Designed miniproteins, single chains, continued (2). Designs and how they scored, part 85

Each design is a single chain, and the fold is of that chain. pLDDT is the mean over its residues in the fold that is shown.

## One batch from the design tools (miniprotein)

Design m7135
Fold by ESMFold2-Fast:
Parts: C-alpha cells; sequence; structure tokens
Structure m7135 (fold): chain A 86 residues (1-86)
C-alpha cells in the first residue's frame, strides 16, 4: 500500500517535469495495486500523462476508468472532453 502510494507521488512529479511516458507507466503500476479514491487518482494521472504525450486514445481510456470510480472529478471530465475533440 505505502509503496504504491509512493509510486503515485513519483508519477505526479514526473508528469510535472514533462516525463509523460514514465509518468503514465508508474501511474498504471500504482493503479494496479491501489483501490478506491487512490486508484481513481492513479487512473486520472495516467490519463493526464497520455493526454500531454498526445496519446488521446489511451487518455480517453484512463479518464473513463477514473470517472467510473470518481464521477465528480471535474478535471478528468473536462480533459476527457478535450481528448475526444482532438
Amino acid sequence: TAIAQNTLVTAGRLLAQGDFEKAADLAESAASKLSGPLKAAAYSLAGQAYYHNGDYDKAIEYFEKALSLDPDNTHAQLTLKKAKEA
């Protein structure tokens, strides 16, 4: 649990630094080991990483997974819409 949470924190840092491929990989790894709100956060982070990397199909997939667990995530809703329009 703690290791997966630390992996998610590292993924967020990599996303902020522009290392989108590595951020997506770590976020997916964290999602596989997390549940509930943390799993939703990991899916949202993977979606953000793929979106910024120009991989809109994967971004859509992960934002839809995030919203299935946390439908009130307005950032994921808005970025999903942008990815579908790209």
Scores: mean pLDDT 84

Design m7136
Fold by ESMFold2-Fast:
Structure m7136 (fold): chain A 89 residues (1-89)
Amino acid sequence: DIEEFFKEYKELVERIDELLLQVRERAERGDIEGAREALRELRRLIEEMKKLLEEADLPEEVKELFEKTIEAAEAAARQGEALVEEAEK
């Protein structure tokens, strides 16, 4: 069901946004271990988003829009990883 897909996808997006904030805050205060833990969870949720989208019976145009959202989340995760790596120097 499309409505159920949107609900689950929205919950994943909200959790990803929360984790991106946690990565930044933890890295800024020197909590590198905590920041890395948040990054691992972030990557896990991105993989869940990909699986949810692959399993969804959605029109191709709608699927492409959500794929771009996943690409944005992956780019944000890479930036978070770079921030943590820089904070360790």
Scores: mean pLDDT 84

Design m7138
Fold by ESMFold2-Fast:
Structure m7138 (fold): chain A 80 residues (1-80)
Amino acid sequence: MKEEIQKLIDEISDIASETVEYLESKGKFEEAKKFAEEAKKKLEELGKLINDPSKSDEEVLEFAKKVKEEVEKKAKEAKE
């Protein structure tokens, strides 16, 4: 379970970094900043959930999957 959660965190970080770089390359610095701030906030929320002893591994994994889906959707919308 921890390995699956870490993989999702890595994937979210990669998508966010690639999207920010793409937007900056297009001169969309304001959009890049907003995307970076949103992704950072979601990753911080996920980090808090991972360190919450009241949360099950299943709940953390479900949250991580939702964060990835949201970041992927926003990345697609930002690029196209």
Scores: mean pLDDT 81

Design m7139
Fold by ESMFold2-Fast:
Structure m7139 (fold): chain A 63 residues (1-63)
Amino acid sequence: KPSPVLSFSAYTEEQKEKALEIAKELGVEGKITEVKEEVAEEAFEHNLELYEKMLEYKKKLEE
């Protein structure tokens, strides 16, 4: 069974910390890829939305 890995595109330390926090809450390994600020802003927001949906799904399963 493959280990689940969440890939985050990040530019700032704040974005990296946020990504690792989300990965920890989901109980998965977080992989951080350093990118340019423009790319990180768009990619990070999109990935954050996806991961928040995954957290909601996990909470529903824990009920």
Scores: mean pLDDT 69

Design m7140
Fold by ESMFold2-Fast:
Structure m7140 (fold): chain A 73 residues (1-73)
Amino acid sequence: SLPSDAEILLTMAEIYTALAINAAKRGDVETAKEYVELVKKLVEEIRKTGSPQDVKRAEDALKEAEEALKKAE
């Protein structure tokens, strides 16, 4: 079966979270900020169509990305 729109968005959020963390670890604060903003937009979209579990997972991913960015600043 095809994944749901929410499952696709969640996968994208997890990918951008990993990219944000990797950019932050390299000291690339500008790139890390761009990926955090993309994760924020995806979390908002997931809140519209996702299950409570999808929303929680997306919010946890965003928090992880934001913490990595904070440590790099």
Scores: mean pLDDT 85

Design m7142
Fold by ESMFold2-Fast:
Structure m7142 (fold): chain A 64 residues (1-64)
Amino acid sequence: MPSFTPDTREEWENKLAEVQQKIAEIDAKKAETGTLSKDEIQERLQLLSEKNYLEMLLARFDAG
């Protein structure tokens, strides 16, 4: 697996917070406009995948 690991769990937590913030911004835009562009939908899906991946890494870091 190509994995650049953060120096600390705190860096992963910070990245997770940033990803969550970006998802919230896209969701807020949808609430305001009633729709998202194809690019915004794709970005949201990518951000959700990244969020899930970071959460999985943090859980495995705790176990390992």
Scores: mean pLDDT 77

Design m7143
Fold by ESMFold2-Fast:
Structure m7143 (fold): chain A 79 residues (1-79)
Amino acid sequence: LEELVREAEEAKEVALELLRDAPEEDREAVLRLLEEAARAAREALEAEKRGDKKAAEEKLLEAQRLAAEAGRVLERALA
């Protein structure tokens, strides 16, 4: 889970570089979704640390869903 949080932060940097010439709206949308994914991943990590496996799994799925949405917006913005 710590690795997933790191990956989400790195994805924001990569997305900003890829979207440098894209409209501001697209950059903002991708960044927002990646920030939400990172937040969900952090919540999953905190739940795991306290032994709440169900909450950790729910937040992990939320993080994955948000990251997938960010990827879809990124693909549309680059097309």
Scores: mean pLDDT 78

Design m7144
Fold by ESMFold2-Fast:
Structure m7144 (fold): chain A 95 residues (1-95)
Amino acid sequence: AAGALGVAFEGASGATTRQKDVRESTITVTADGAVGTAKVKLAPNTEVAHATMAAAARLAKAGAAKNTTVTLETGEDDTVEGVFEREKAIIAELA
């Protein structure tokens, strides 16, 4: 969901509004004592957003071994298949 997320977070928990017009998340995963991080920008489409979060978790694990933060951004024109192709390309770059 783009827009209004920061307002909803402030109303619910008193959190600071820092991302009014986009939905961004950071995923942290621990694998074999290493910590990996992935930054994501989520598409408005629920299926693509779900695929992006799943791919980001796998990418965070792969990035942990290389001590790097992976970024995976999706938008309105992305597909589930396109997200998985980006995941594959990023994993190849991390190898």
Scores: mean pLDDT 64

Design m7145
Fold by ESMFold2-Fast:
Structure m7145 (fold): chain A 73 residues (1-73)
Amino acid sequence: MIDEKTLEAEVLIAFGDMYLGLGDRLKEKDPEKALEMYEKAIEVYRQALELDPSNETARKGLEEAEKKIEELK
C-alpha cells in the first residue's frame, strides 16, 4: 500500500501542476506573476521529492518549471 508520505507527495504534485498551469496562463498577460507561479511550482515539487525521492512525476514537473523560468529570463 502507498505510505502516507507518498500520498502527501501526490497532493504536493497536484499543487505543483496547478502552479505550473497558472504560470503558463499568466505568461502572456503578466510574466512577473508567471515567474512567481513557476517558482511556487518548483518549491512544491521539491517538497514532494523530499517525501518521495523516487517520484518521477515530481522530478519531471520540477524540470519543466525550471525550463519555463529560464525561458522568462
Scores: mean pLDDT 81

Design m7146
Fold by ESMFold2-Fast:
Structure m7146 (fold): chain A 79 residues (1-79)
Amino acid sequence: AEGVAELIEKAAKAKDPQERASYLAAATVGAIGEILANPEKRDEIIKAMREAVTKAEKEGADPENVQAAKRIVDELEKI
């Protein structure tokens, strides 16, 4: 959970679109893997990722990066 939250936070704080895409992909794959391995932790994983994005936004992360990260968390919440 903490690992994918760190990855999504790094995506929100990315310096360029390539770095953002890399961290978004890593966070997505990692989150799906963790949810499949531990379905009972799904809500906790999603909450941790959402909180990490909110933290990055409050710390002045790029709004476009924050929006992209929020979209990934919203899509994960549907599985």
Scores: mean pLDDT 85

Design m7147
Fold by ESMFold2-Fast:
Structure m7147 (fold): chain A 55 residues (1-55)
Amino acid sequence: LEEIRELARKIPGMSEEEIERIVKAWEEYRKTGEMTPELLEFMERITKAILEEAK
């Protein structure tokens, strides 16, 4: 869970509240195996953040 929270913090503009929502959605995904729209959006934003973080 800390790994997901740390990744979410790499996304510029994401609030702590949004980070906690992503962590909760990821925890549910681990239990059910069902991807949610929030997780899909998070993965897209992580990909973008990785590109922006390159230096």
Scores: mean pLDDT 73

Design m7148
Fold by ESMFold2-Fast:
Structure m7148 (fold): chain A 116 residues (1-116)
Amino acid sequence: KKLLEEAREHIEKAIELAEEALRLAEEDAGKAQEAAGEAVQHAARAAGYLEKAEEGKESELFKKAREKLLEAAELLAEAAGLLQSGDRVEEAKEKLEEALEKLREALEYVKEAEEK
């Protein structure tokens, strides 16, 4: 697979896991925390693939996608920490929703880059 395709697949998996974490946040905070933590790993891997794909080339799309992925990973990690405390579920949900927005923006940049 191409590096951009691998980045896209990891972003899509991060979105799926973040959506699962949001759904489970009030029902099962432990499972929501696990899903959010796994989403962090996928977002970080996607950013790594984009960095590698950019080797020797200046690309604003790769830079923007990577910035959004790193912002999403930070929000997902914060949400996982809030879920672990067990008493801050509503704040965790806000962080998960914000992370999902950033992940979707990153996905759009990657898809645009694949068209070139």
Scores: mean pLDDT 84

Design m7149
Fold by ESMFold2-Fast:
Structure m7149 (fold): chain A 60 residues (1-60)
Amino acid sequence: KIKELIEQLKDPDEEVRLKAAEELGKIGGPEAIEPLKAVLGDPSASEEVKQAALKALQKI
C-alpha cells in the first residue's frame, strides 16, 4: 500500500529508499507528493534517492 511505501522512504537502507521512491512513481497518488518533496529537501539523502524522488514526482 502507498502508506507503507511512504514509510520506506525513511528506511535506513538506501536500497529500500530507492525502491520505495521508484514504486511510488509507478502507483503513487497525490498523497505521495509531500513525502517525495521531503526527500528532495533532505540533505542526508543520496543523489540517487533524490533523483528517484524527482522522477517519481514527474510521473504523478
Scores: mean pLDDT 78

Design m7151
Fold by ESMFold2-Fast:
Structure m7151 (fold): chain A 106 residues (1-106)
Amino acid sequence: RLPDFDEQLQQLLDDFHRKLGVPREELEKVKTLDDLIALLEKRGASQVTIDSVEVQKVVTQIGLYLYNGDIEAKIALMEKVTGEKRTEDDTAFDVAERFLQRRGPV
């Protein structure tokens, strides 16, 4: 993780504590944007809110993994969330764009 990513995650956690009333103790369990999405789903957050967090997740992950190469693990999580499986012809970017499109407007 890069420092900028950790700072962005912390700001998102603070925002969701204030706007959605999620207990801070549950937010402290969140270490990645994937954990945050899972917490929001468990708490019954609106689809619009989940879609917004997932957009930030995809953008941040693409930015980080252009340099670090751990894209495949994040693709597997995006496949699970969308319910749509990657094909052999799909690039990591194709999966991310499809994920954004299927979640509706950002």
Scores: mean pLDDT 58

Design m7153
Fold by ESMFold2-Fast:
Formats: structure tokens, C-alpha cells, sequence
Structure m7153 (fold): chain A 77 residues (1-77)
């Protein structure tokens, strides 16, 4: 999984972000979600932005979390 994510596979990066959220490694979850938001399809970018928002909220960075939610909403329009 991590090898594919490092190679720029957006789906692998999303899966890795979800894995780190479950492990409560919110900093790594945010990092991988941010990478996925730049390289995937529109649907993958939306999922990645939502994961980044979730990770930042769990880190207590509510302003950063809101920024990513707004970016995801903009892509859904």
C-alpha cells in the first residue's frame, strides 16, 4: 500500500490516509490526504479533501479543517 501511495497512486494515498486515521496518527493521515487531493480524479480529490478536513479536526486545527471542507464543496459544484 505505502509503496503505491509513494508512487502517486491517489487511491492508495486515500487508503493510507484512512489507515492512519484509524491508527490515530492524524498528522500522517493529513499528509497523505493532502497528497491525494492533488493527483486523483475529481471524486478522489473530494474524498481526499474530506479526509484532510477530518484529520485536521482531530488535530484540533478547526480553521484548516474548514478550509479543506470548503475546497471539497467547491469541487462538488
Amino acid sequence: LEEKAEQGDAEAQIELAEKYLKEKDYEKAAEWAEKAAEVGSKEQQIRALELAAAAYRLLGDYEKAEEYILKAKKLQE
Scores: mean pLDDT 83

Design m7154
Fold by ESMFold2-Fast:
Order: structure tokens, then C-alpha cells, then sequence
Structure m7154 (fold): chain A 65 residues (1-65)
């Protein structure tokens, strides 16, 4: 059930989490927002949800279109 889904996530989400952490460490807010949009397009994810994850990781407010 959830464990089978978690196995699929570990294969797909490990690169996403790594990229999100790299974006969270970016001091340039403009590039940070652009990288979030690119990551969302690349992985078929919601850029607003990715921005929220980066805000939690970085402690900064991120605005994405």
C-alpha cells in the first residue's frame, strides 16, 4: 500500500529533494523562483507547492507566478 508508493517515491523524489535543497541555499531570490518553476516543469509538479517547500527549508518567503 503506502510502502509500495514510498518505494516509487524514493526513486523519483530523491533528485527533487536534492534540487529543492540546492534552491533553498541560493541567495538570489529571482534565480530561486526561476529554478523552482524549471524544477516544477521538469518533474510535473506544482510550482506553488515547491515554493512552499523551499520556504520551509530556507526560512524565507518565496513568490512564484
Amino acid sequence: DAEAAAGARSAAHVPVIKELREIANDPDLEKQAERIKELAEKYGADPVQLAAAVEILSGREIVVE
Scores: mean pLDDT 66

Design m7155
Fold by ESMFold2-Fast:
Structure m7155 (fold): chain A 55 residues (1-55)
Amino acid sequence: MSGRELAEKYKLSEEEIREVQRIVLDALAAGASEADAQAIANQAIEEVAKRREEE
């Protein structure tokens, strides 16, 4: 599933989306591939969504 679809599904706020973008940019700066960056983004979105549901 695309990161955009995951963010919409879990109703991420603009601030949460900005945090995910920062994580992706940091990964790319560290030499991650585009595929790795996409996986990292999806993982971060799911973790944020899970934490909100568990609260």
Scores: mean pLDDT 72

Design m7156
Fold by ESMFold2-Fast:
Structure m7156 (fold): chain A 65 residues (1-65)
Amino acid sequence: SNGSVGQALLLSGFLMKIADALVSEGDLEALRELIERVEKLASKSDPDAQKVLNETIDELKKKLE
């Protein structure tokens, strides 16, 4: 779908906001669980949306370091 990238970008922005809140709270376990859920979603997404979600996953993983 030609709308899938737009939806993935909106989700990415929301996920980054959640991740920043979790890091601020020190809840790294919840952040790891969030990453796992996004990875599962990306695996079921079309290729263009998957690229956006994989870039988001990489940024989320950087927040664990």
Scores: mean pLDDT 83

Design m7157
Fold by ESMFold2-Fast:
Structure m7157 (fold): chain A 72 residues (1-72)
Amino acid sequence: MLTADPASAPASGGTVITITGEGLKADDVVTAGGVPMEVLSATPTRIVARTPPGAPPGFITVNGEAVGYVLA
């Protein structure tokens, strides 16, 4: 199962989130509130990404799988 640390982030952006799992790829779609996140690094077990400024409240997802959420 995918996990995110931190599992929640403010909508102000700039939060670095570490997503841990298996079978992760650089091509994986990582979004925060439906907005693409800036992927800083990707390995088969770990994606590090930064939340965009002004992301709407909603789920942080990897390939449509919810791993966290964006706070208002």
Scores: mean pLDDT 79

Design m7158
Fold by ESMFold2-Fast:
Structure m7158 (fold): chain A 72 residues (1-72)
Amino acid sequence: DHFEKGRELMSQGKYEEAIEEFEKALEEDPNNAEAWAGLAEALHRAGKGKEATAYLKKALELDPNLKVPSAR
């Protein structure tokens, strides 16, 4: 499960690998709001905050009750 792998990699600080896994999760299910949020957080942690903002908006459009972490 690519989504669960992405979350695991995030907990380990492996943000570039997490980005890859969340992207694969979204290839399987583009309506997975949690995967959009995970991708956004991984991008923020990897220093790509501009791309992260767009994906975060997508996550919240799909699920406005989603718990969204704030990055640095």
Scores: mean pLDDT 77

Design m7159
Fold by ESMFold2-Fast:
Structure m7159 (fold): chain A 78 residues (1-78)
Amino acid sequence: MKEVVTPEDHRVSTVALDGAEVKGASLEPAPFIEGEGAKRKVVKGRLGSGLVSDLTFWEVPGPHSVLNTGKATFNVPV
């Protein structure tokens, strides 16, 4: 990945999920294939201090979920 994101910039705000902020995201390639225990969602939200946009969000069994913002993929603690 060529997008530079600091640990503080891994903070995610979403109004579609209840307005909660999610911290502790990791910048990684999307490790999950849809249909292999992951569920894809598209939510309105914000990553770091960016503008509100459509975020592609994967929920996987376990302690984290994956976001794809169109420029980077993040693993996010749930």
Scores: mean pLDDT 40

Design m7160
Fold by ESMFold2-Fast:
Structure m7160 (fold): chain A 60 residues (1-60)
Amino acid sequence: NYEAYNLLGSVYLQQGKYDEAEKAYKKALEIKPDDLNAKHALGVVLEKQGKYDEALKVYE
């Protein structure tokens, strides 16, 4: 369920575990590619990692 991966990503993001958060949100988007909440959250995670080009692409 994409909701479970979104929740997991949020928990990892709050803990500063950005690699784990990125993986969780990407799995959510594999299940539901049009999930705007997961896209936005992934963008934030990528910004925290300094992956600005990837973050900009996700926000589109």
Scores: mean pLDDT 83

Design m7161
Fold by ESMFold2-Fast:
Structure m7161 (fold): chain A 60 residues (1-60)
Amino acid sequence: AEFVDRVAAELEAKATPEQRAMIESARRVILNAQADPSVRPFDEEGVRRALERAAEWGAE
């Protein structure tokens, strides 16, 4: 949880409002997946890539 929140905050600090909306959406999806004990959590690299991809989608 802490890693997801830190990466999201770092990306949001440099993001447009549209990019922030996409990053927040991706953060919620990742945190929900990590809260399910039957699901393997994302590793740190996977989390960073997912949030960076969301920021790119907001830039389009």
Scores: mean pLDDT 72

Design m7162
Fold by ESMFold2-Fast:
Structure m7162 (fold): chain A 60 residues (1-60)
Amino acid sequence: ILEVLALAPRPLTAAELARRLGVSPATVRRELRRLVEAGQVRRVVDPETGATLYDLAPSL
């Protein structure tokens, strides 16, 4: 998950991550929740679409 997010040019939805990893969206969402709690991934809501996006936590 972290590697896929690091290589992506933009934040990704859980559905896009699930397709790239070959697992169910439910499995990805469960792991993303853990990574957000660990401070490794940031959860963002797109204000235009309302879609939930995930990106790596900022390094700056």
Scores: mean pLDDT 73

Design m7164
Fold by ESMFold2-Fast:
Parts: C-alpha cells; structure tokens; sequence
Structure m7164 (fold): chain A 61 residues (1-61)
C-alpha cells in the first residue's frame, strides 16, 4: 500500500518531470513574467491531474 507520504513524494516527482518537459519543449523563458504566469497555471493544472491519477491507482490496489 502507498502511504500518504509516498503519494505526496510521487506526485512531486511526476509534477517536476512534467514541468521540466514542458519548459524544454516550449522553450519557456523563466525571466519573462507572462511566461512564468502561464507556467504557474500549467503547474497547478498538472498537479491536479497527477494527484487524481495516482489516487485512482492507489484506490484500485
């Protein structure tokens, strides 16, 4: 069984991987305030999706 602590760590890891990929593929300039704002929105959206996916996997176990 995945503990709540393990779930949080796995969410953080997956979100980091998705964000790193997004930055690389979209050539995000972190010094640009507009691009940083868009990245923050995307980070929020991906965090919710990753949490839902991992919670569903844990529930199915």
Amino acid sequence: HMTDEQLKLEIARRVREEIDKYIKENNVDLSDDEQRTKLDVYLHEIALRVRAELEARRAAS
Scores: mean pLDDT 79

Design m7165
Fold by ESMFold2-Fast:
Parts: C-alpha cells; structure tokens; sequence
Structure m7165 (fold): chain A 68 residues (1-68)
C-alpha cells in the first residue's frame, strides 16, 4: 500500500550520500539534496507527482512527500 511504498522510498534514499532524509508524523518524507543531488531530486519529484497517493512539493533543494 502507500505506506509500504513510502518506506521503500525512504530505504532507497537513506543509502545515497547525496541526500539527507527525515520522516515526520509517520506519513511525510523530507529529502534535502546535497551538492550535485539536485538534478536527481528534480527527476524524483516529477516521477512521484504521477502517483495519486502522494502530495509532492519541491522547494529549492528540499522535496516533501506526504501521503494523502
């Protein structure tokens, strides 16, 4: 379900040193890009916006993903 997909995304990103990852309120994932990670973060934002279960906001180098 949506929560399992959010957990899977968290595990993928936490293994990548280009990103800082935090979880808030059990349903919001905050990803901050370091250095050259911004291009990948923009790509990720576009892909996640296609998922109807997620609200996606990209502000500067920070991506916020919330379960709807």
Amino acid sequence: GPIERLIGLTLRLIGDDRFEVAIRDGKTLVVTAKGDGLAKLRELAEELRKDPDFEVKLEGNTLTITLK
Scores: mean pLDDT 82

Design m7166
Fold by ESMFold2-Fast:
Structure m7166 (fold): chain A 71 residues (1-71)
Amino acid sequence: SDEELERLVEELVELLRELGLEELAKKFQDAVKNRDLETVDRLGLEAVLRHPEHAEELGRLVSEITRLLKE
């Protein structure tokens, strides 16, 4: 649902900002708005590589967002 997608995107953006990845957060929001699955996946991988200590949380959020975008 749009509500579920919006909530997950907000959660991911907040996490990225807390990690100092503000530019990635902005690019991620734009990619989601454009339903650009390739860019969403690439940005998610970039975030995980920069903060491997948060890989599980980042991976789960990106996976759920990508799943909803495919619907």
Scores: mean pLDDT 85

Design m7167
Fold by ESMFold2-Fast:
Structure m7167 (fold): chain A 71 residues (1-71)
Amino acid sequence: DATARAMIEAARLKLAGASPEEVRRHAEQVLVDGGVDPEKARALADRIAAMLEKATPEQLENIIRSLEEYL
């Protein structure tokens, strides 16, 4: 849930043209707000941002769609 929300919101930010650092920082914030340990949230946010960095708009939309049911 928290991970799915972080990925969805990070993917939406990337689609909106946000910088890689903004995408990473937002994912980290969503994870922490969702109850994930800060150290683990940072590591997971780094992985999410790295994965999304090279994703096409179509791939980002597919990620959002596939994860929406876990919200």
Scores: mean pLDDT 83

Design m7168
Fold by ESMFold2-Fast:
Structure m7168 (fold): chain A 64 residues (1-64)
Amino acid sequence: DAAERLAAVRTLARAAKESLADNAAALPSILEAMRAAAAELARVDAEAGAQAEALARELEAAAA
């Protein structure tokens, strides 16, 4: 469901943020996966999709 998928995106974002140096090479793939999940979530739950996209933006900003 949307809540479960959003929770998975949150878990991925948190893990990536905690280990940014270790995840530097994987960051583009992680961001792509998070944004793909956000787009799919937005089709079912606009709020969940928006939250997933916000998590991707936060991760991208933290890595910059």
Scores: mean pLDDT 79

Design m7170
Fold by ESMFold2-Fast:
Structure m7170 (fold): chain A 75 residues (1-75)
Amino acid sequence: KAEELKKVREEFLKKMEEIDKELFEKLEEVEKEYEAGKISREEYDKKVKEIREEARKKQEEIYKEAQKKVDEIEK
């Protein structure tokens, strides 16, 4: 059980790192668009909010999946 829990944790951390990387890259792209004058301040704020909301939802799904795996191992 302990080894299975460690694998779940390692998979969880890997997936979370991937989401953080995607979040960083998307935010950097939107910032560049704003600084270049390609989007308005209102569009920038909306895009940033959407990007962060998408990342939060992905993190929540990964967390729930990890919780289910832990629960199944402990049952």
Scores: mean pLDDT 82

Design m7171
Fold by ESMFold2-Fast:
Structure m7171 (fold): chain A 80 residues (1-80)
Amino acid sequence: DEKEIYAGVGDIVLAVARLAESKGDYEGAIRLYEKAIELFEKAGDKQGVAEAYRNLAEVYRKMGDFEKADEWEKKAEEAA
């Protein structure tokens, strides 16, 4: 199933994004979380999309951008 492949790749990209975030590469983490969202959307995986949005919100909080953090948190609540 093509959707299963997209979900699996999304999980891998999400894990790599979390690693980038843990190293302080916030720009890299943002790009990878955005890619994970795209993959989970193609998979129809609403929980994966919501998780990636929550991780984006956390990255923006770590960067001090609380307005964008709140926007991504709202998207996560709407996606779940």
Scores: mean pLDDT 87

